# Designed miniproteins, single chains, continued (2), part 4

Each design is a single chain, and the fold is of that chain. pLDDT is the mean over its residues in the fold that is shown.

## One batch from the design tools (miniprotein)

Design m4103
Fold by ESMFold2-Fast:
Structure m4103 (fold): chain A 85 residues (1-85)
Amino acid sequence: MEAELEALRRRLLELGFPEEHVERIVELARKLAELAEENGWELTPELLALEAEAARVLAEGFRAAGDEEMAELYERLAEELAAQA
């Protein structure tokens, strides 16, 4: 898990996410992984698809707020998550 979270952090920084947003995303990913382990959930294509949809909704929210740069970053994240689903 920690190695995977560190790889995620590096990838988000490579995509151009600000450090503050990277730390929040990594924290949410950790909590999701812990919740999945506690409930015996396996990482499924359906879960990855839901994560991609969440990223898309966040992109729309940032665009509505006038933050086009953040909107573009979350759209890119959504595309990468959808490709893994």
Scores: mean pLDDT 73

Design m4104
Fold by ESMFold2-Fast:
Parts: structure tokens; C-alpha cells; sequence
Structure m4104 (fold): chain A 109 residues (1-109)
């Protein structure tokens, strides 16, 4: 279900926040925590059938992930790091999954 997929992406964002924190990047960690909070709100609106508000929150999560990608790219330019590269790859895949969820939500309008 869309609810389960949003919760899975929320859990991934929290795991990525912990990884960023462990690497010494608290600002990047906070971006992933904000993604997780935004996805939890989106999940709740999907459960309520408020698909218009859910779509706006999915769009916000996509923009936050794009900001995280920009910050990771800046960090990688200073020092290559395989964990940062994986966070970049994961964030790009998460955007793709959120776009798929957005399209499914739009069909419910």
C-alpha cells in the first residue's frame, strides 16, 4: 500500500540521518530527519483520504531530498567517501520512489 511505502521511506530517511550524524554531518542528518517527519505527515493524510495534502507533502520530501543530494555532492567534491556515495545513491532512488507514489496519489484525485 502507499501507506506502507511511505513508512518504509520514512524509516530509510531515519537510518540515513543516523549515518550522516555518525560521519560528522549534523546539517545533512537534520535534512534526513525533516524528510522523515514530512513523510510521516504524508502517510497520515493518505490514511485520512486527503490526497491533495499528501501530494504537497510528498513534493516537499522530494525537494528536501534534492537539497540533501546537493549537500552530499559538495561534501564528495571535498573528500570522496563510499558511505556518502551510498547516501547519494539512496537519496536519488528515494526520489524516484516518491515520484511513483505521487503519480498514484494523483490518480485518486
Amino acid sequence: SIVSRLDSLRQTALANAKKAESLGYPELAELFREVARTLEQARRYVEKGDYEKAIKLVDKAIELLKEAIRKIQELLAEKPDPVLQKLLDDAQEDIKRLKEIREELEKKL
Scores: mean pLDDT 92

Design m4105
Fold by ESMFold2-Fast:
Structure m4105 (fold): chain A 80 residues (1-80)
Amino acid sequence: SPIQQAFDELIEAIKNKDVEKAREAADRLVELMEQSGRLTPEQVDLVRQQLDTAIKWLEKGEYEKALRLAEALRDTLVLP
């Protein structure tokens, strides 16, 4: 699925410590979620905030926290 691919790209970018690619993948995830119509606007905003938190942790060098948050979001949104 496009959402699964975008999460895989985000997780790979975090593992590679690539802030720019992680931000691009996070932006794609939000766009795909908005387009899917499966989440309310409020739920999309909460996911956007969590993705922003992961990117900020990545920028600060808190790689393990960023990775765990991205994986938790993937598991919640991709795995029922």
Scores: mean pLDDT 84

Design m4106
Fold by ESMFold2-Fast:
Structure m4106 (fold): chain A 81 residues (1-81)
Amino acid sequence: SPEEEAQREIDKILKDFIDKVNQILEEYEKTGNLEEALKKIIQTFLEAVDRIARILKEKLGLSDREAALKATQYVSKALKK
């Protein structure tokens, strides 16, 4: 179903996002540069939200607002794990 296909693609994006966050945090432990680490985390967060929002719009027909809200919730929940 479109819902199942969307969920699989979202799950892949969330895995990529968490991997990138972990790599940034490992680099922070080596460099001590908190500002650079936070900038990179924010950028990867926004990229993940954008990618998920596009899937929700294209595959499930959500509005821009609904897609942005749900995408943000997905990425935020992934960070809490």
Scores: mean pLDDT 89

Design m4107
Fold by ESMFold2-Fast:
Structure m4107 (fold): chain A 79 residues (1-79)
Amino acid sequence: SREELIEQAREYLRRAREAIRAGDLETAIRHLEKALELVKKLGEEYADAIKSIEAALRAVRAGDLVAALSGIHEALKAL
């Protein structure tokens, strides 16, 4: 269901946040990619969440962990 997809995406975002805090950026990227896949299935209503996850993913890849955590926070707020 839509609600199950939202909660699963939120769980992957929380795990990505924990991975960033632990310094495991490879795991953070994998969890962000899974969250992005789930949110894309929800459609245009969740465009803000998609944008925030994509920004977080770019930030992790660039080593900008402050921006990455901010993107995860905004994605969780948009879901």
Scores: mean pLDDT 90

Design m4108
Fold by ESMFold2-Fast:
Structure m4108 (fold): chain A 70 residues (1-70)
Amino acid sequence: GLKLSPELEKEVADAMELIQGSVTALSVRRGIRTVKALADAGGLSLETAREMSEIAERRGLAPRLPEEPA
């Protein structure tokens, strides 16, 4: 494992959140409307897809996805 300074760890975490949020935003533009659809399309767990949707909302990149179709 790499030893990172706390400052570098924050930069890496911020970059990863931006990537995750951007992937979610692109998925929404392509017609993904739910956390389940995001998980299925990406081969992700529901938990991971939910976190990516929350990151996208927090970063202002996409609205938060609902868990399942209404």
Scores: mean pLDDT 79

Design m4109
Fold by ESMFold2-Fast:
Structure m4109 (fold): chain A 70 residues (1-70)
Amino acid sequence: DGKTRDFFIKKLKGNPHPLYQEALKYLEKKDYKKAYELVNKAKLEGAKETMSDDDLNILEKSLKELQKNL
């Protein structure tokens, strides 16, 4: 779904964390599995200081759903 993908691209572009910027590159390549792994790694490294836990949970859930649609 392009609408869901565009939402994450916008959200990740607004976040300066380097793992989110790397996840954005994989999302642009439609490598949703790698994008999801990088978002999870960012979450573990304290990315919640730059993104709320609710937003991280929504992002994680939706990237996992995008991975299933490949």
Scores: mean pLDDT 68

Design m4110
Fold by ESMFold2-Fast:
Structure m4110 (fold): chain A 81 residues (1-81)
Amino acid sequence: RVPSGAQVAELLAGVGAYFASTGDPRMVALGEALRALAAEIRARRLSLEQALARVRDLVTEQGLPEGVLEFVELLVESLGA
């Protein structure tokens, strides 16, 4: 199964809210960016592949471990199961 854009957007918004709740400024910034990305997916201004590429760029820009990207990618994959 391939997850729908709406499902991915809802997941990214939820993950973004969780990261924003951690109090780590880098995680808060990533969480805010994920919420913005979710809005772009809902507006059909960004594809799923483009959204995942933006998450990868954001993780790299914030100097976060690659495990953060892997976690988000695994959650997106779980929606298609």
Scores: mean pLDDT 72

Design m4111
Fold by ESMFold2-Fast:
Structure m4111 (fold): chain A 58 residues (1-58)
Amino acid sequence: MTAEELGEELSEALLAGDKNKALSIAKEAVENGLSAEEVSEGIGNGISAVNEKLKSEK
């Protein structure tokens, strides 16, 4: 799992309101050997993706 993949999976879980899924994804990223920096980057990417979708309301 890459930081980019982590961000995409987290954004989907957060948009769906699935907190349990988001926690599971973060745990799997750590267990798959992602560094703290990679996990932090993935979380940031996920939050940014959610923010962009919320801003695109027209």
Scores: mean pLDDT 76

Design m4112
Fold by ESMFold2-Fast:
Structure m4112 (fold): chain A 80 residues (1-80)
Amino acid sequence: GVLETADFVVEAAEAALAGEPEASEEEIEEAIRNGPTEEELRRMIIREIRRVAEERGISIEELLEELRRARAELEAELAA
């Protein structure tokens, strides 16, 4: 569901902050051709997290805090 997707994105952002590897261009091309595995998708999201942080001029830690807030707001909205 939407919360599971939000949790997956938050986990990917935590992995990015921890210095876990992002998807290479070759891995992205392969994933587009054959469909991404869960691990490949996670690595692709790590790459996107880093790109977004760089483009916005914020730290990965700041972006992670924003994602955690958005997830908490989403959980509260679904519980209401």
Scores: mean pLDDT 81

Design m4113
Fold by ESMFold2-Fast:
Structure m4113 (fold): chain A 86 residues (1-86)
Amino acid sequence: SEAEEAIERLAAIVEKHLPELAEEYRELLRELHRLVAGLDEAERRELERFEEELIEELKKKLKPSKEDVVRATLELLRRVLAWLRA
C-alpha cells in the first residue's frame, strides 16, 4: 500500500540520520504493519485523517534539521500506534 511505502521511506531516513533509534523505529513499524493489516477501508481513512492532524501539530514544533524531522516522525508513529491499540 501507499502507507507501507511511506513507512519504508521513513525507516531509511531514520537509519541515515539517527541510527541509534533505527531498531526502535523498525519494531514500531512492524507493529504498525500488523495492526494496519486488520483495518477496513473506513478505518484506513480514519487513520489517514488522524495522521494528518498529528502532522499539523508536529509542523508547529519542527526545526529545519533532518534529525528534527526524523524525531517528529518517530513521535507521530508512537502516537498512531497508541491510537490503534486503543
Scores: mean pLDDT 72

Design m4114
Fold by ESMFold2-Fast:
Order: structure tokens, then sequence, then C-alpha cells
Structure m4114 (fold): chain A 89 residues (1-89)
């Protein structure tokens, strides 16, 4: 469980850094950061699936909630950046 939490937290951090890189005009850095974030989210999803298959439903539900919260935080973080990028061009 802790490993999956760390994966979700790290993926969120990398994704935010990727959004910041886009805002700064560093598209190559943003691409690399998003790729790493996607790989970490994928690993977290596999851990959640493993927990459900092992009957650890409560632990899986906690991680799914954390993942949903992280994705919601990313959407909120991305929304003003997308508007600024569109307005700047």
Amino acid sequence: MEEAKELIEKALELAKEGLDAIAAGDLEKAKALFKEAEELYGKAMKKIEELRKAGKTEEAAELEKLLAEALAELREYAAPLAEKILAAE
C-alpha cells in the first residue's frame, strides 16, 4: 500500500512539473515529465488491481480515492494554465 501511495504522489508531482514546464515554454521537458508521470500512474493502477485480487478491498479503495483526488488536483492545476497558454498565443 505505501509503495502505491508513493507512486501516486510522485506521479502527481511530476505531472505538475510538466504543466509548469509547458507554461515556461519547455515542451521537451514537459513531454519527459508527463511520460514519467504516466508510467508511475500505471504502476499504481497495477498495485490497486493486485490488492483487489488479493481481497484487500479496503486498501484498494483507499488508493483509488487517493488516485481520484490526485487527478482532480491535476485538473484544477491544469485549468488556469491551459487558459493562460491559449491567451498568450
Scores: mean pLDDT 79

Design m4115
Fold by ESMFold2-Fast:
Structure m4115 (fold): chain A 79 residues (1-79)
Amino acid sequence: MAREAVEELHRAVGEVLARAAAAIDAAGLDLALLKAALEEVKRIAERFAEEYADIPEAVEAARRVVAEAEAAIAALDAA
């Protein structure tokens, strides 16, 4: 169960990032689009932490995704 929940989270995050990468490749780098994609990744991970609250490994994986997304958003805002 924990492995399947983490795989589902990684798949959902991967789909958001793949769409963002395709849009950037087609239209050029748009920092607002990249930031919006990272905010969507954060929202997905926060929801997974709540849905899988009884699976510690899934919660920990989701918390890491949230932290990474927040760090990336902060880096974009600081540039």
Scores: mean pLDDT 78

Design m4116
Fold by ESMFold2-Fast:
Structure m4116 (fold): chain A 80 residues (1-80)
Amino acid sequence: MELFRDAVEGKINPFALDGEAILKSIKEQLEKGISREDIARALGVSPEAIDKALKGEITPEELARLLGKNSIGGVAVDLE
């Protein structure tokens, strides 16, 4: 059982399309000591995209679109 995956799947919903809620959940996971690389892996985006979203270089809507684009496959974990 992976508490990280359970927490991310419960708090960061890529199907919600609310980029601000997704960004807030990402910040909460980072504050708990979860790495941006682990969050990016769970969401199917690059760690750099997470970093840019946190800096405000991409909008919450753009972050939500990136998450929606990469949300594919039931048991397939995005390792890219």
Scores: mean pLDDT 62

Design m4117
Fold by ESMFold2-Fast:
Structure m4117 (fold): chain A 73 residues (1-73)
Amino acid sequence: MKEKIEKLVEAVRRLREQGHKAEILVGYDSSTKVATVLVLDPDSTGVGGAALFETKTLEEAEEIKREVEKILK
């Protein structure tokens, strides 16, 4: 948990330092039953995903997103 949060915070800050927008998103694939937390620039097709983590539940992914957003404000 903590390591994923720290990596996502780092990814957001790194994108912003490079002049990109940065958003944290939660995805869920119902066919594989995998939830994902990721950081990307929504305006850029040339920027690869800055960080991506799979979680066992959608609730865990949403919790990680909330914790990252609290740190970044």
Scores: mean pLDDT 74

Design m4118
Fold by ESMFold2-Fast:
Structure m4118 (fold): chain A 90 residues (1-90)
Amino acid sequence: MREKAREIVEEEVARSPEATAEELERLEALLEPALEAMPEVEKLDRDERVAILRAAAENPEDAELQALALAAMLVDALENREKAKELAAA
């Protein structure tokens, strides 16, 4: 899971060549806490993950909440990728 999530982030960074070094450094600082939170966030239902995303949007200075929001986004992205792969393989 962590390797696949990092792959998603690396792909998105590669698609954003205009990203500044400061923006990339901020993303890296959030990435490790987010990757560590992913197993716990994966156990949450959809409504709980949406609640985390809303709370993070209201509290941009809360680094822990920002990391949880990134974890929730990565979990959703991985679930969507698996569904897409299943449809492509069928």
Scores: mean pLDDT 74

Design m4119
Fold by ESMFold2-Fast:
Structure m4119 (fold): chain A 66 residues (1-66)
Amino acid sequence: SMFDRAKESLRAALRAEGASEEEIELALEAIDLVQQGKVEEARKVAEKLTGPAGVLARNAVEDLSK
């Protein structure tokens, strides 16, 4: 699905930026929340990520919530 592809792309991008497994799990949780229609909760989860990882996670949430 579109969400499965987004999760794998985001996982790869976050690993390239040196994100921890915990940060990757938070980013993927945010995508799952968007898929459930819980966009505001997804934004709050993504806000826990900092630096480039946070930018990548927030962009993924906004792109998938359109």
Scores: mean pLDDT 84

Design m4120
Fold by ESMFold2-Fast:
Parts: sequence; C-alpha cells; structure tokens
Structure m4120 (fold): chain A 93 residues (1-93)
Amino acid sequence: MSAEELQDRLVEIVEKLRKYLDEKTFKEVEELLSKMVEALNNKDFEKAKEYGEKVLEIIEKEAKKSKDEKVKEALEKAAKELKEAIEELIKHS
C-alpha cells in the first residue's frame, strides 16, 4: 500500500468516527491523526506508528465505555481498520 493510499484510508476512518465520538474526543483523535499523516509525509514511519497507536488506544477506550451497541461496533471496526493500517506501516518500514 502506498503512503497516499494509507493516508486516504486513515482520513476515511476518522470521518466515520465523527458520528460516534463526542466533540472533545474527536478533536483529540483528529489532532493525533493529523500528526500521523505529517509523519507519513516525512517518511517517519516510527512516529507515524506511535501516533496511530495513541489513536487506537483512545478508540478502544471509547468503545469499552459505549452503552450503544451500534456505536461500540463502529468504534471496534474503526480500531481494527486502524490496527491493520499500522501493521502495513510496520511491513514496509
């Protein structure tokens, strides 16, 4: 997967999260993902992984707190997709 394709996938994951996260948590995830994209543009795969892992931790924590099964499923799916994207970064680092 190219860095551009990975960035597009990350943007799609975050856009899906807008519906399922509160405004404060979404802003934190968006800021971390912005840093991850910046690291990818700089070919700093180690920093990109670090920021991605922080986003994953936030999403998993919010999924555990969610009382709405649809929100929980959406967050768990987003976490899985992000984890796969991070694993792809490791493969090409």
Scores: mean pLDDT 79

Design m4121
Fold by ESMFold2-Fast:
Structure m4121 (fold): chain A 86 residues (1-86)
Amino acid sequence: MNELEFDKEVFKGLLEIHAAVAKLYIERHSKNPEIVEEAKKRIDELVEEGNKKIDEATSFEELQKILKEGVAEIDRIADEAVERDK
């Protein structure tokens, strides 16, 4: 495996771990099951899209950008879900 292919697996793992933590945060802070389910579905869709972008990435810098943008969007969804359930 070349170094970039190894980096892709690491970045997929980081994105998936961040998504898992965000889902736990939503479950802990949101009392509405419908809001929780919707937010988790959106996060799962972002991880699927992020993994596709990671597979197509041609540089380490592109992988960093994909992860940074994916993490920011996951955090936004989690924060919005918690705010809606106030």
Scores: mean pLDDT 86

Design m4122
Fold by ESMFold2-Fast:
Structure m4122 (fold): chain A 74 residues (1-74)
Amino acid sequence: SDEAIREAALAAARELGLPEEVAERVVEAFLKHSGPRPELVTSSILADIVAQEAGVSRETAERVVRRVRELLAR
């Protein structure tokens, strides 16, 4: 659900110590570009999107994507 994606993205950004404004951009990037199934988008594409939309480094974006996927895993 959109709520689960929002919660996971926000938690991942906060765990990595990103400012609240940046965390909000991370959430928006996931909701806008990954849709309801982030697992269907390749990790490299999601990392590129998160880096561009949130204004973080590629390395930070890769860590965010990895953590979001962990939080959403069943």
Scores: mean pLDDT 79

Design m4123
Fold by ESMFold2-Fast:
Structure m4123 (fold): chain A 94 residues (1-94)
Amino acid sequence: MEAMRKAAEELEAYGKALVQEARDRFAAATSEQAGEVLQETARLAGELKRRAQELIDAARKAGDEETAQRVENILRETGKALSDAVVDGSRRIA
């Protein structure tokens, strides 16, 4: 339980850092670099989603629905923020 809550906190911090890094990368990118920024952002988003799903599954198996819900919320909010950053960044550099 405590370890899963700590993992959720670490995942939330990682997600926030990833969103900010994506915004910064898109702000600095040229049109020629857009594909590289998109590919790296997609790779990091995939890693976040995989870690989140493993933690959700582990939390539910342990009966820790509060942690599972927290991680689902982190994944949904981070995913939306990343999608928004990609859309806004792509429009800016296109």
Scores: mean pLDDT 81

Design m4124
Fold by ESMFold2-Fast:
Structure m4124 (fold): chain A 95 residues (1-95)
Amino acid sequence: MPRRLGDIGAEIYQYISEKKIDFSKPTEIRLSGPPGTGKTRRALLLALTLLGKQLSLEDAIKLEQEPDPELEREKLEELKPELEERKITITVGNP
C-alpha cells in the first residue's frame, strides 16, 4: 500500500536507531517484496537518511501526491556514488 512519506521516514529512523548499525564496515541493505509495496521509496529514504540528506520539498510533494517509482529510482541512482564511497549498497529486489 502507498504510505505517507513521513510515516516511512519515521520507520527508517527508528530502524537505524534501534539496530545500531555499524556503518564503518561495508554494509549491504536489501529490501525485498512484491512490486508496488513501496520498496523503492523506502530505499530512497533510507539512502537519504544514511547520507544525512533530505528529499527536496518539490520531490517530497510529488512523491506524497503521486507515487512515482521511476522518480524514486532516479533519485536513488543519483545517491549511489556517494553510498559507494561509504561502502554502502542498497538493493531493491523481488522475492
Scores: mean pLDDT 64

Design m4125
Fold by ESMFold2-Fast:
Order: structure tokens, then sequence, then C-alpha cells
Structure m4125 (fold): chain A 55 residues (1-55)
């Protein structure tokens, strides 16, 4: 259950990053939302690196 919830969050965040890759404002909001999640620190770092690679 908790692992399935984390997978859903990751999938939604990755989809948002791909959809809004050219929108710096939306990517900034996505960074804040990632930090707000209950995801493991390693997973948060991977998602943040994906955003940083677009900037």
Amino acid sequence: SKAEEQERIVKNVEAAIEKYKDNRTVLGVARHEIEKTDLPEEVKEELLKKIEALE
C-alpha cells in the first residue's frame, strides 16, 4: 500500500516534469511539492536532479 502510494506520487511528478519541462515557474512549484512529499530522500534527490537537468 505505502509503496504503491509512493510509486503513484513518483509517476505523477515525473509526468508533470515531462509536460512542463519548458516552464521554469511550474518546475519551481514541482520542486516545492517534491520536498513536501513523504518520499524517501534518495527518490526526492533523483526527481530534483531531473528538474535541475532541465535548467
Scores: mean pLDDT 77

Design m4126
Fold by ESMFold2-Fast:
Structure m4126 (fold): chain A 68 residues (1-68)
Amino acid sequence: VEIPVPEEIKEEKTEEEAMLAGLVAARHFQDLGDTEAARAVIEHTRRLLAEGRYSEAAASAELALKQV
């Protein structure tokens, strides 16, 4: 179904901002020695970026940082 949805200001993140959030989270896990968690965060972020879901990518990375 092709229905345009209004974009909220919070959902209008740039690709750069979303990628940066993912890298920050991955760096944090790497500093903890959890290389697999760091890789998972990067892969999840890349998938969301490919779908144009920048706000969700950034939110997921931020949540991951708070869980550690």
Scores: mean pLDDT 70

Design m4127
Fold by ESMFold2-Fast:
Parts: structure tokens; C-alpha cells; sequence
Structure m4127 (fold): chain A 89 residues (1-89)
């Protein structure tokens, strides 16, 4: 999905800048982009990329000041998406 890929790459750039500067607003913007990319990947059935997007969402939200419980929930969701990507029928 081209749109999901563009959102994900923009999110990665903002997250790296947020890590370098400690800017919580940039981290929150990265989280929004990763959330939208993850949703689009999930709707497309690309669970591997959806899991990667949710993992980066968790990291961005942690930098933005989200609670440990919220971060752990999202990391658990990313792991579940990774497992779905490995499932074959």
C-alpha cells in the first residue's frame, strides 16, 4: 500500500528527530502517522508491516509521555500481529 508506506516513512523520520531532540510534539506526530499506517496495513492484510507500524507507534507514544501500560499493550498487539503474519492455512 503506497499510502501506508509513505505514512510509515514520514513517521520514521519524525520519530528519529524526536529521539534526537526529545521533542514530545514530534513524537506525538510520529505516533499519529504510525497509527494510520498500521491501520491501512492491517486492512490490507499485511500483518507483518502492521506489526512494525504498531511497534513504532508504541515507541513514539512512550517518547510522547504515554503510560507504561499503554506502551506494553501496543507492544503486545505488535507481537500478536507478527504471529498472524506467520500463520498459514
Amino acid sequence: MKEAEELYEKGKKLLEKAKETGDKDLAAQAAELFGRAGELYFEAGDYEKAGEAVKNLAEALKLAGASDSQVQYLLGLAEKLRQLAEAKK
Scores: mean pLDDT 84

Design m4128
Fold by ESMFold2-Fast:
Structure m4128 (fold): chain A 87 residues (1-87)
Amino acid sequence: MDQKLIEMENKILTNGEPIPEEMIEAAEKQLEAQWAKLKAEGKVSPTMEKVYELTKKLLEFIRENPEVEAFEKKFAELQKEADEAYA
């Protein structure tokens, strides 16, 4: 399942196609479930918290702005910040 979502995301970013609402909803559900699990296990680091906040902001932005051009610009900004925080 994860590979399918990554492949779809890559194709959307490459081809400039609109992000499907189904994909956004699935990503939101998965993010919240994974975050709840990590918090319950006490394995949350400051870096993980930052990545969670950035990912949540990105998903909220996509729901408000499903147009690919606006999404790509915001995604690039947040992805760079997340990569620097995680790396």
Scores: mean pLDDT 67

Design m4129
Fold by ESMFold2-Fast:
Structure m4129 (fold): chain A 72 residues (1-72)
Amino acid sequence: MDEGRRLIERSREAIRRGDAEEGLRYAQKAVEILGPDDPEALAALAEALSERGDLERATEVGRRAAELRGIG
């Protein structure tokens, strides 16, 4: 049940272990499964991109996640 949420959890665990590439892979799959408008999947993607050093894409994706949560 809810493979997308499991992928978000795996992404966060990979980042905690220092594996930014694995974290990014899981976050990308979570977005594919949950859809482009899921704020938690987008937040996980932004976090993984930031840990990888892709700050431009992390900022863009993070902004989208924040807008979907109503944070601005």
Scores: mean pLDDT 82

Design m4130
Fold by ESMFold2-Fast:
Structure m4130 (fold): chain A 71 residues (1-71)
Amino acid sequence: MVREASKAALEEVPAAKEYVRANLPPEEAERMIEQLDKAEEYFKKAAESEDEEEAIKLAKEGLEYVAKGAA
């Protein structure tokens, strides 16, 4: 389930980046995209992980980066 959720999050990241580029000023868009890039890296690792506990930990790290961008 966590790996599937991480895969779903990965599929949403490109659309989120496009939305950010279209709707935010360039400087704010760049900051948000940096957070989304970091979140994407963690979600990729979570989706690829064979260990569910490790996948949960990696997904949590990804969510922290999304939260930083949203704050």
Scores: mean pLDDT 76

Design m4131
Fold by ESMFold2-Fast:
Structure m4131 (fold): chain A 90 residues (1-90)
Amino acid sequence: MEEEAKKLVEEAKEYIRKISEENAEKALGLATEMVRLLLDEGKVELALEAVRELLEEAKRVAKEKDEEVGKKTAEGLKDLEKIVEEALAA
């Protein structure tokens, strides 16, 4: 499970680093699947850490490569972070 989640995080990072509208959608899909897997196992803190790691990559891309697509990716990841934070509070 943790190895599967790590693979999804690394794939999502690659799509974020090679940012485009299509790659942003793929990165968000992979991040969502990773969160689902970790939440199903009760590993909420690991899911939160992983989402925050992806969010930092998206923020870097917004500043260095593509501000518009990078910001949209960061917004999607912030929405996902909020879902994980709500799961932690439940």
Scores: mean pLDDT 81

Design m4132
Fold by ESMFold2-Fast:
Structure m4132 (fold): chain A 95 residues (1-95)
Amino acid sequence: SPVDVVQRQVDQVVNMIRSMRDRMPPTTVDGVVRRVRDHGRRAVDSVQRGDRGSARNSMVRMFSDVMDMAQRVNDDQMMQQVRQVRGQMGDAINS
């Protein structure tokens, strides 16, 4: 279902952030994980309710936090992966 796809993409984003614990302070990583999980939960809840607009807004906030982190560590590979996952999540929300 679209809900399952969006939840899977949120989990993938959280895993990408957690992998940064070897390159960033753990407290910084934990802070980003918390914000991403909060935005991700709101995106999932919005999709469950059929509120595509709110789902997209939560998605944008979530990926903004992740992209900022990837830029701060200058990780082009992570930035490309984040853009790909964002596209997949957007497609799932719009389906």
Scores: mean pLDDT 84

Design m4133
Fold by ESMFold2-Fast:
Structure m4133 (fold): chain A 85 residues (1-85)
Amino acid sequence: AELEEKRKAFAAWSAANAAEDRALADRLNALLETEELRERLEREVRPLDERAKELAENGREDVEAMLELLEERREFLRREIARLE
């Protein structure tokens, strides 16, 4: 039930890192398109967050795989910021 909260916390943490590391933001320019896609996917999967919980509860994990993919994308961007430090 903390999936959406975890997403928000991760997004806030990621944004804070980008703001803190402004000098490194230029290197993220190449990832701008990916970042925008991630943001749009986050909005579009918002209803899927609720359905994913229901499907997981019923033993169906196809939507959970999609949410896990988004989490990996956010983790990828976080690692990129860390690598640039």
Scores: mean pLDDT 51

Design m4134
Fold by ESMFold2-Fast:
Structure m4134 (fold): chain A 82 residues (1-82)
Amino acid sequence: GLTIDEQVELGPLLKELLDLLLSLSPEKQEQLKKELEKRFKLNLSSSEPYSILEAIEKYLLTLPREERKKVLEEVKELVEKY
């Protein structure tokens, strides 16, 4: 999982991302799921907000630490367009 230092740095951004995901209609959640799968090559089991968040967190753990914040910010910017 994410370290305590990463939870402090990334936690607020992950919370903002969750709040954005929860604000989306089911149709927009499905569209976002497809876009995330295409752009980040994620294998998403559902379009449900908590499932998307979990998949993003797992994806971040595959990346070098120095890239995680940048990628999370890119994901948030993508979600904000919905």
Scores: mean pLDDT 80

Design m4135
Fold by ESMFold2-Fast:
Structure m4135 (fold): chain A 100 residues (1-100)
Amino acid sequence: MKQEKIDQLIAELKAAAERHGAKVEVKERSDTEVKLEITFPEFNGVKLEVEIRIKDDGTIEAKITHKESDLTKEVTSDNISVLVQKVLDAAAELAREAVK
């Protein structure tokens, strides 16, 4: 069940990112955590690291980080599709801030 949630989350995130012109690369995954990189070609190829974990209570947390500027945002949801949208919105906002 947790592995199926991670697989669904990765698939939905990749599909949503493609609609925004962004690329998603999975770096590491387990049954409860995934680490991935989102790249925005429109923002000079800015790369953001995303760490997503599923908590024991079913809450999903994501941490989005731009390493070069130490900018970080955290988002949470108990719904995969809502979390995916929050992650992409936060990642796009950080990418815009990083290229200023």
Scores: mean pLDDT 81

Design m4136
Fold by ESMFold2-Fast:
Structure m4136 (fold): chain A 105 residues (1-105)
Amino acid sequence: SMDDLKASMTLGALVVSVETMKRSGPLSKEELLSFLNNMISTLEELSKELTDPELKSFLQQVINQLKEIKKNLEEGKISVEEAWKELVKIMDKLADLEVKLNKKL
């Protein structure tokens, strides 16, 4: 479907972005917050374009998890290293979804 194609392409791009950041060495708090903001914005825009309620629900869950990481990092409740570790776990879920969507195309 067009939803599956749009989601697959956007999620694939985000996975590549995270892998690129991993190779850039240790992130500052400001750099990680900027990156989280960009990811949240990208996923919110993707969710608005999708019609599949299951896919929209999954993306909203991911958006909420990213917002939680951002809030906890801003409030000093977690370290940059802990926030990055939680982000990587979420990205593994997005990568799994991207693979599943590609198989439907």
Scores: mean pLDDT 81

Design m4137
Fold by ESMFold2-Fast:
Structure m4137 (fold): chain A 66 residues (1-66)
Amino acid sequence: AVPADEGPVGLPEAAADALAERAGVPRAELRRPQPSREVLAARVGKLMLETLSPEEVGALLDAINA
């Protein structure tokens, strides 16, 4: 059987619905997609560092800091 315990990053839709009812919040609010800005930035940064030159990495940091 597929393990269905607490631990997954972001609740599955079924568990989110149950939690929403218990917490008294609307399902749409609980399931609202969040970009996870920090995670996306870290992933993109690492990938760019491997494929881009240090010169281009500096330009990328400048762009995201601007």
Scores: mean pLDDT 57

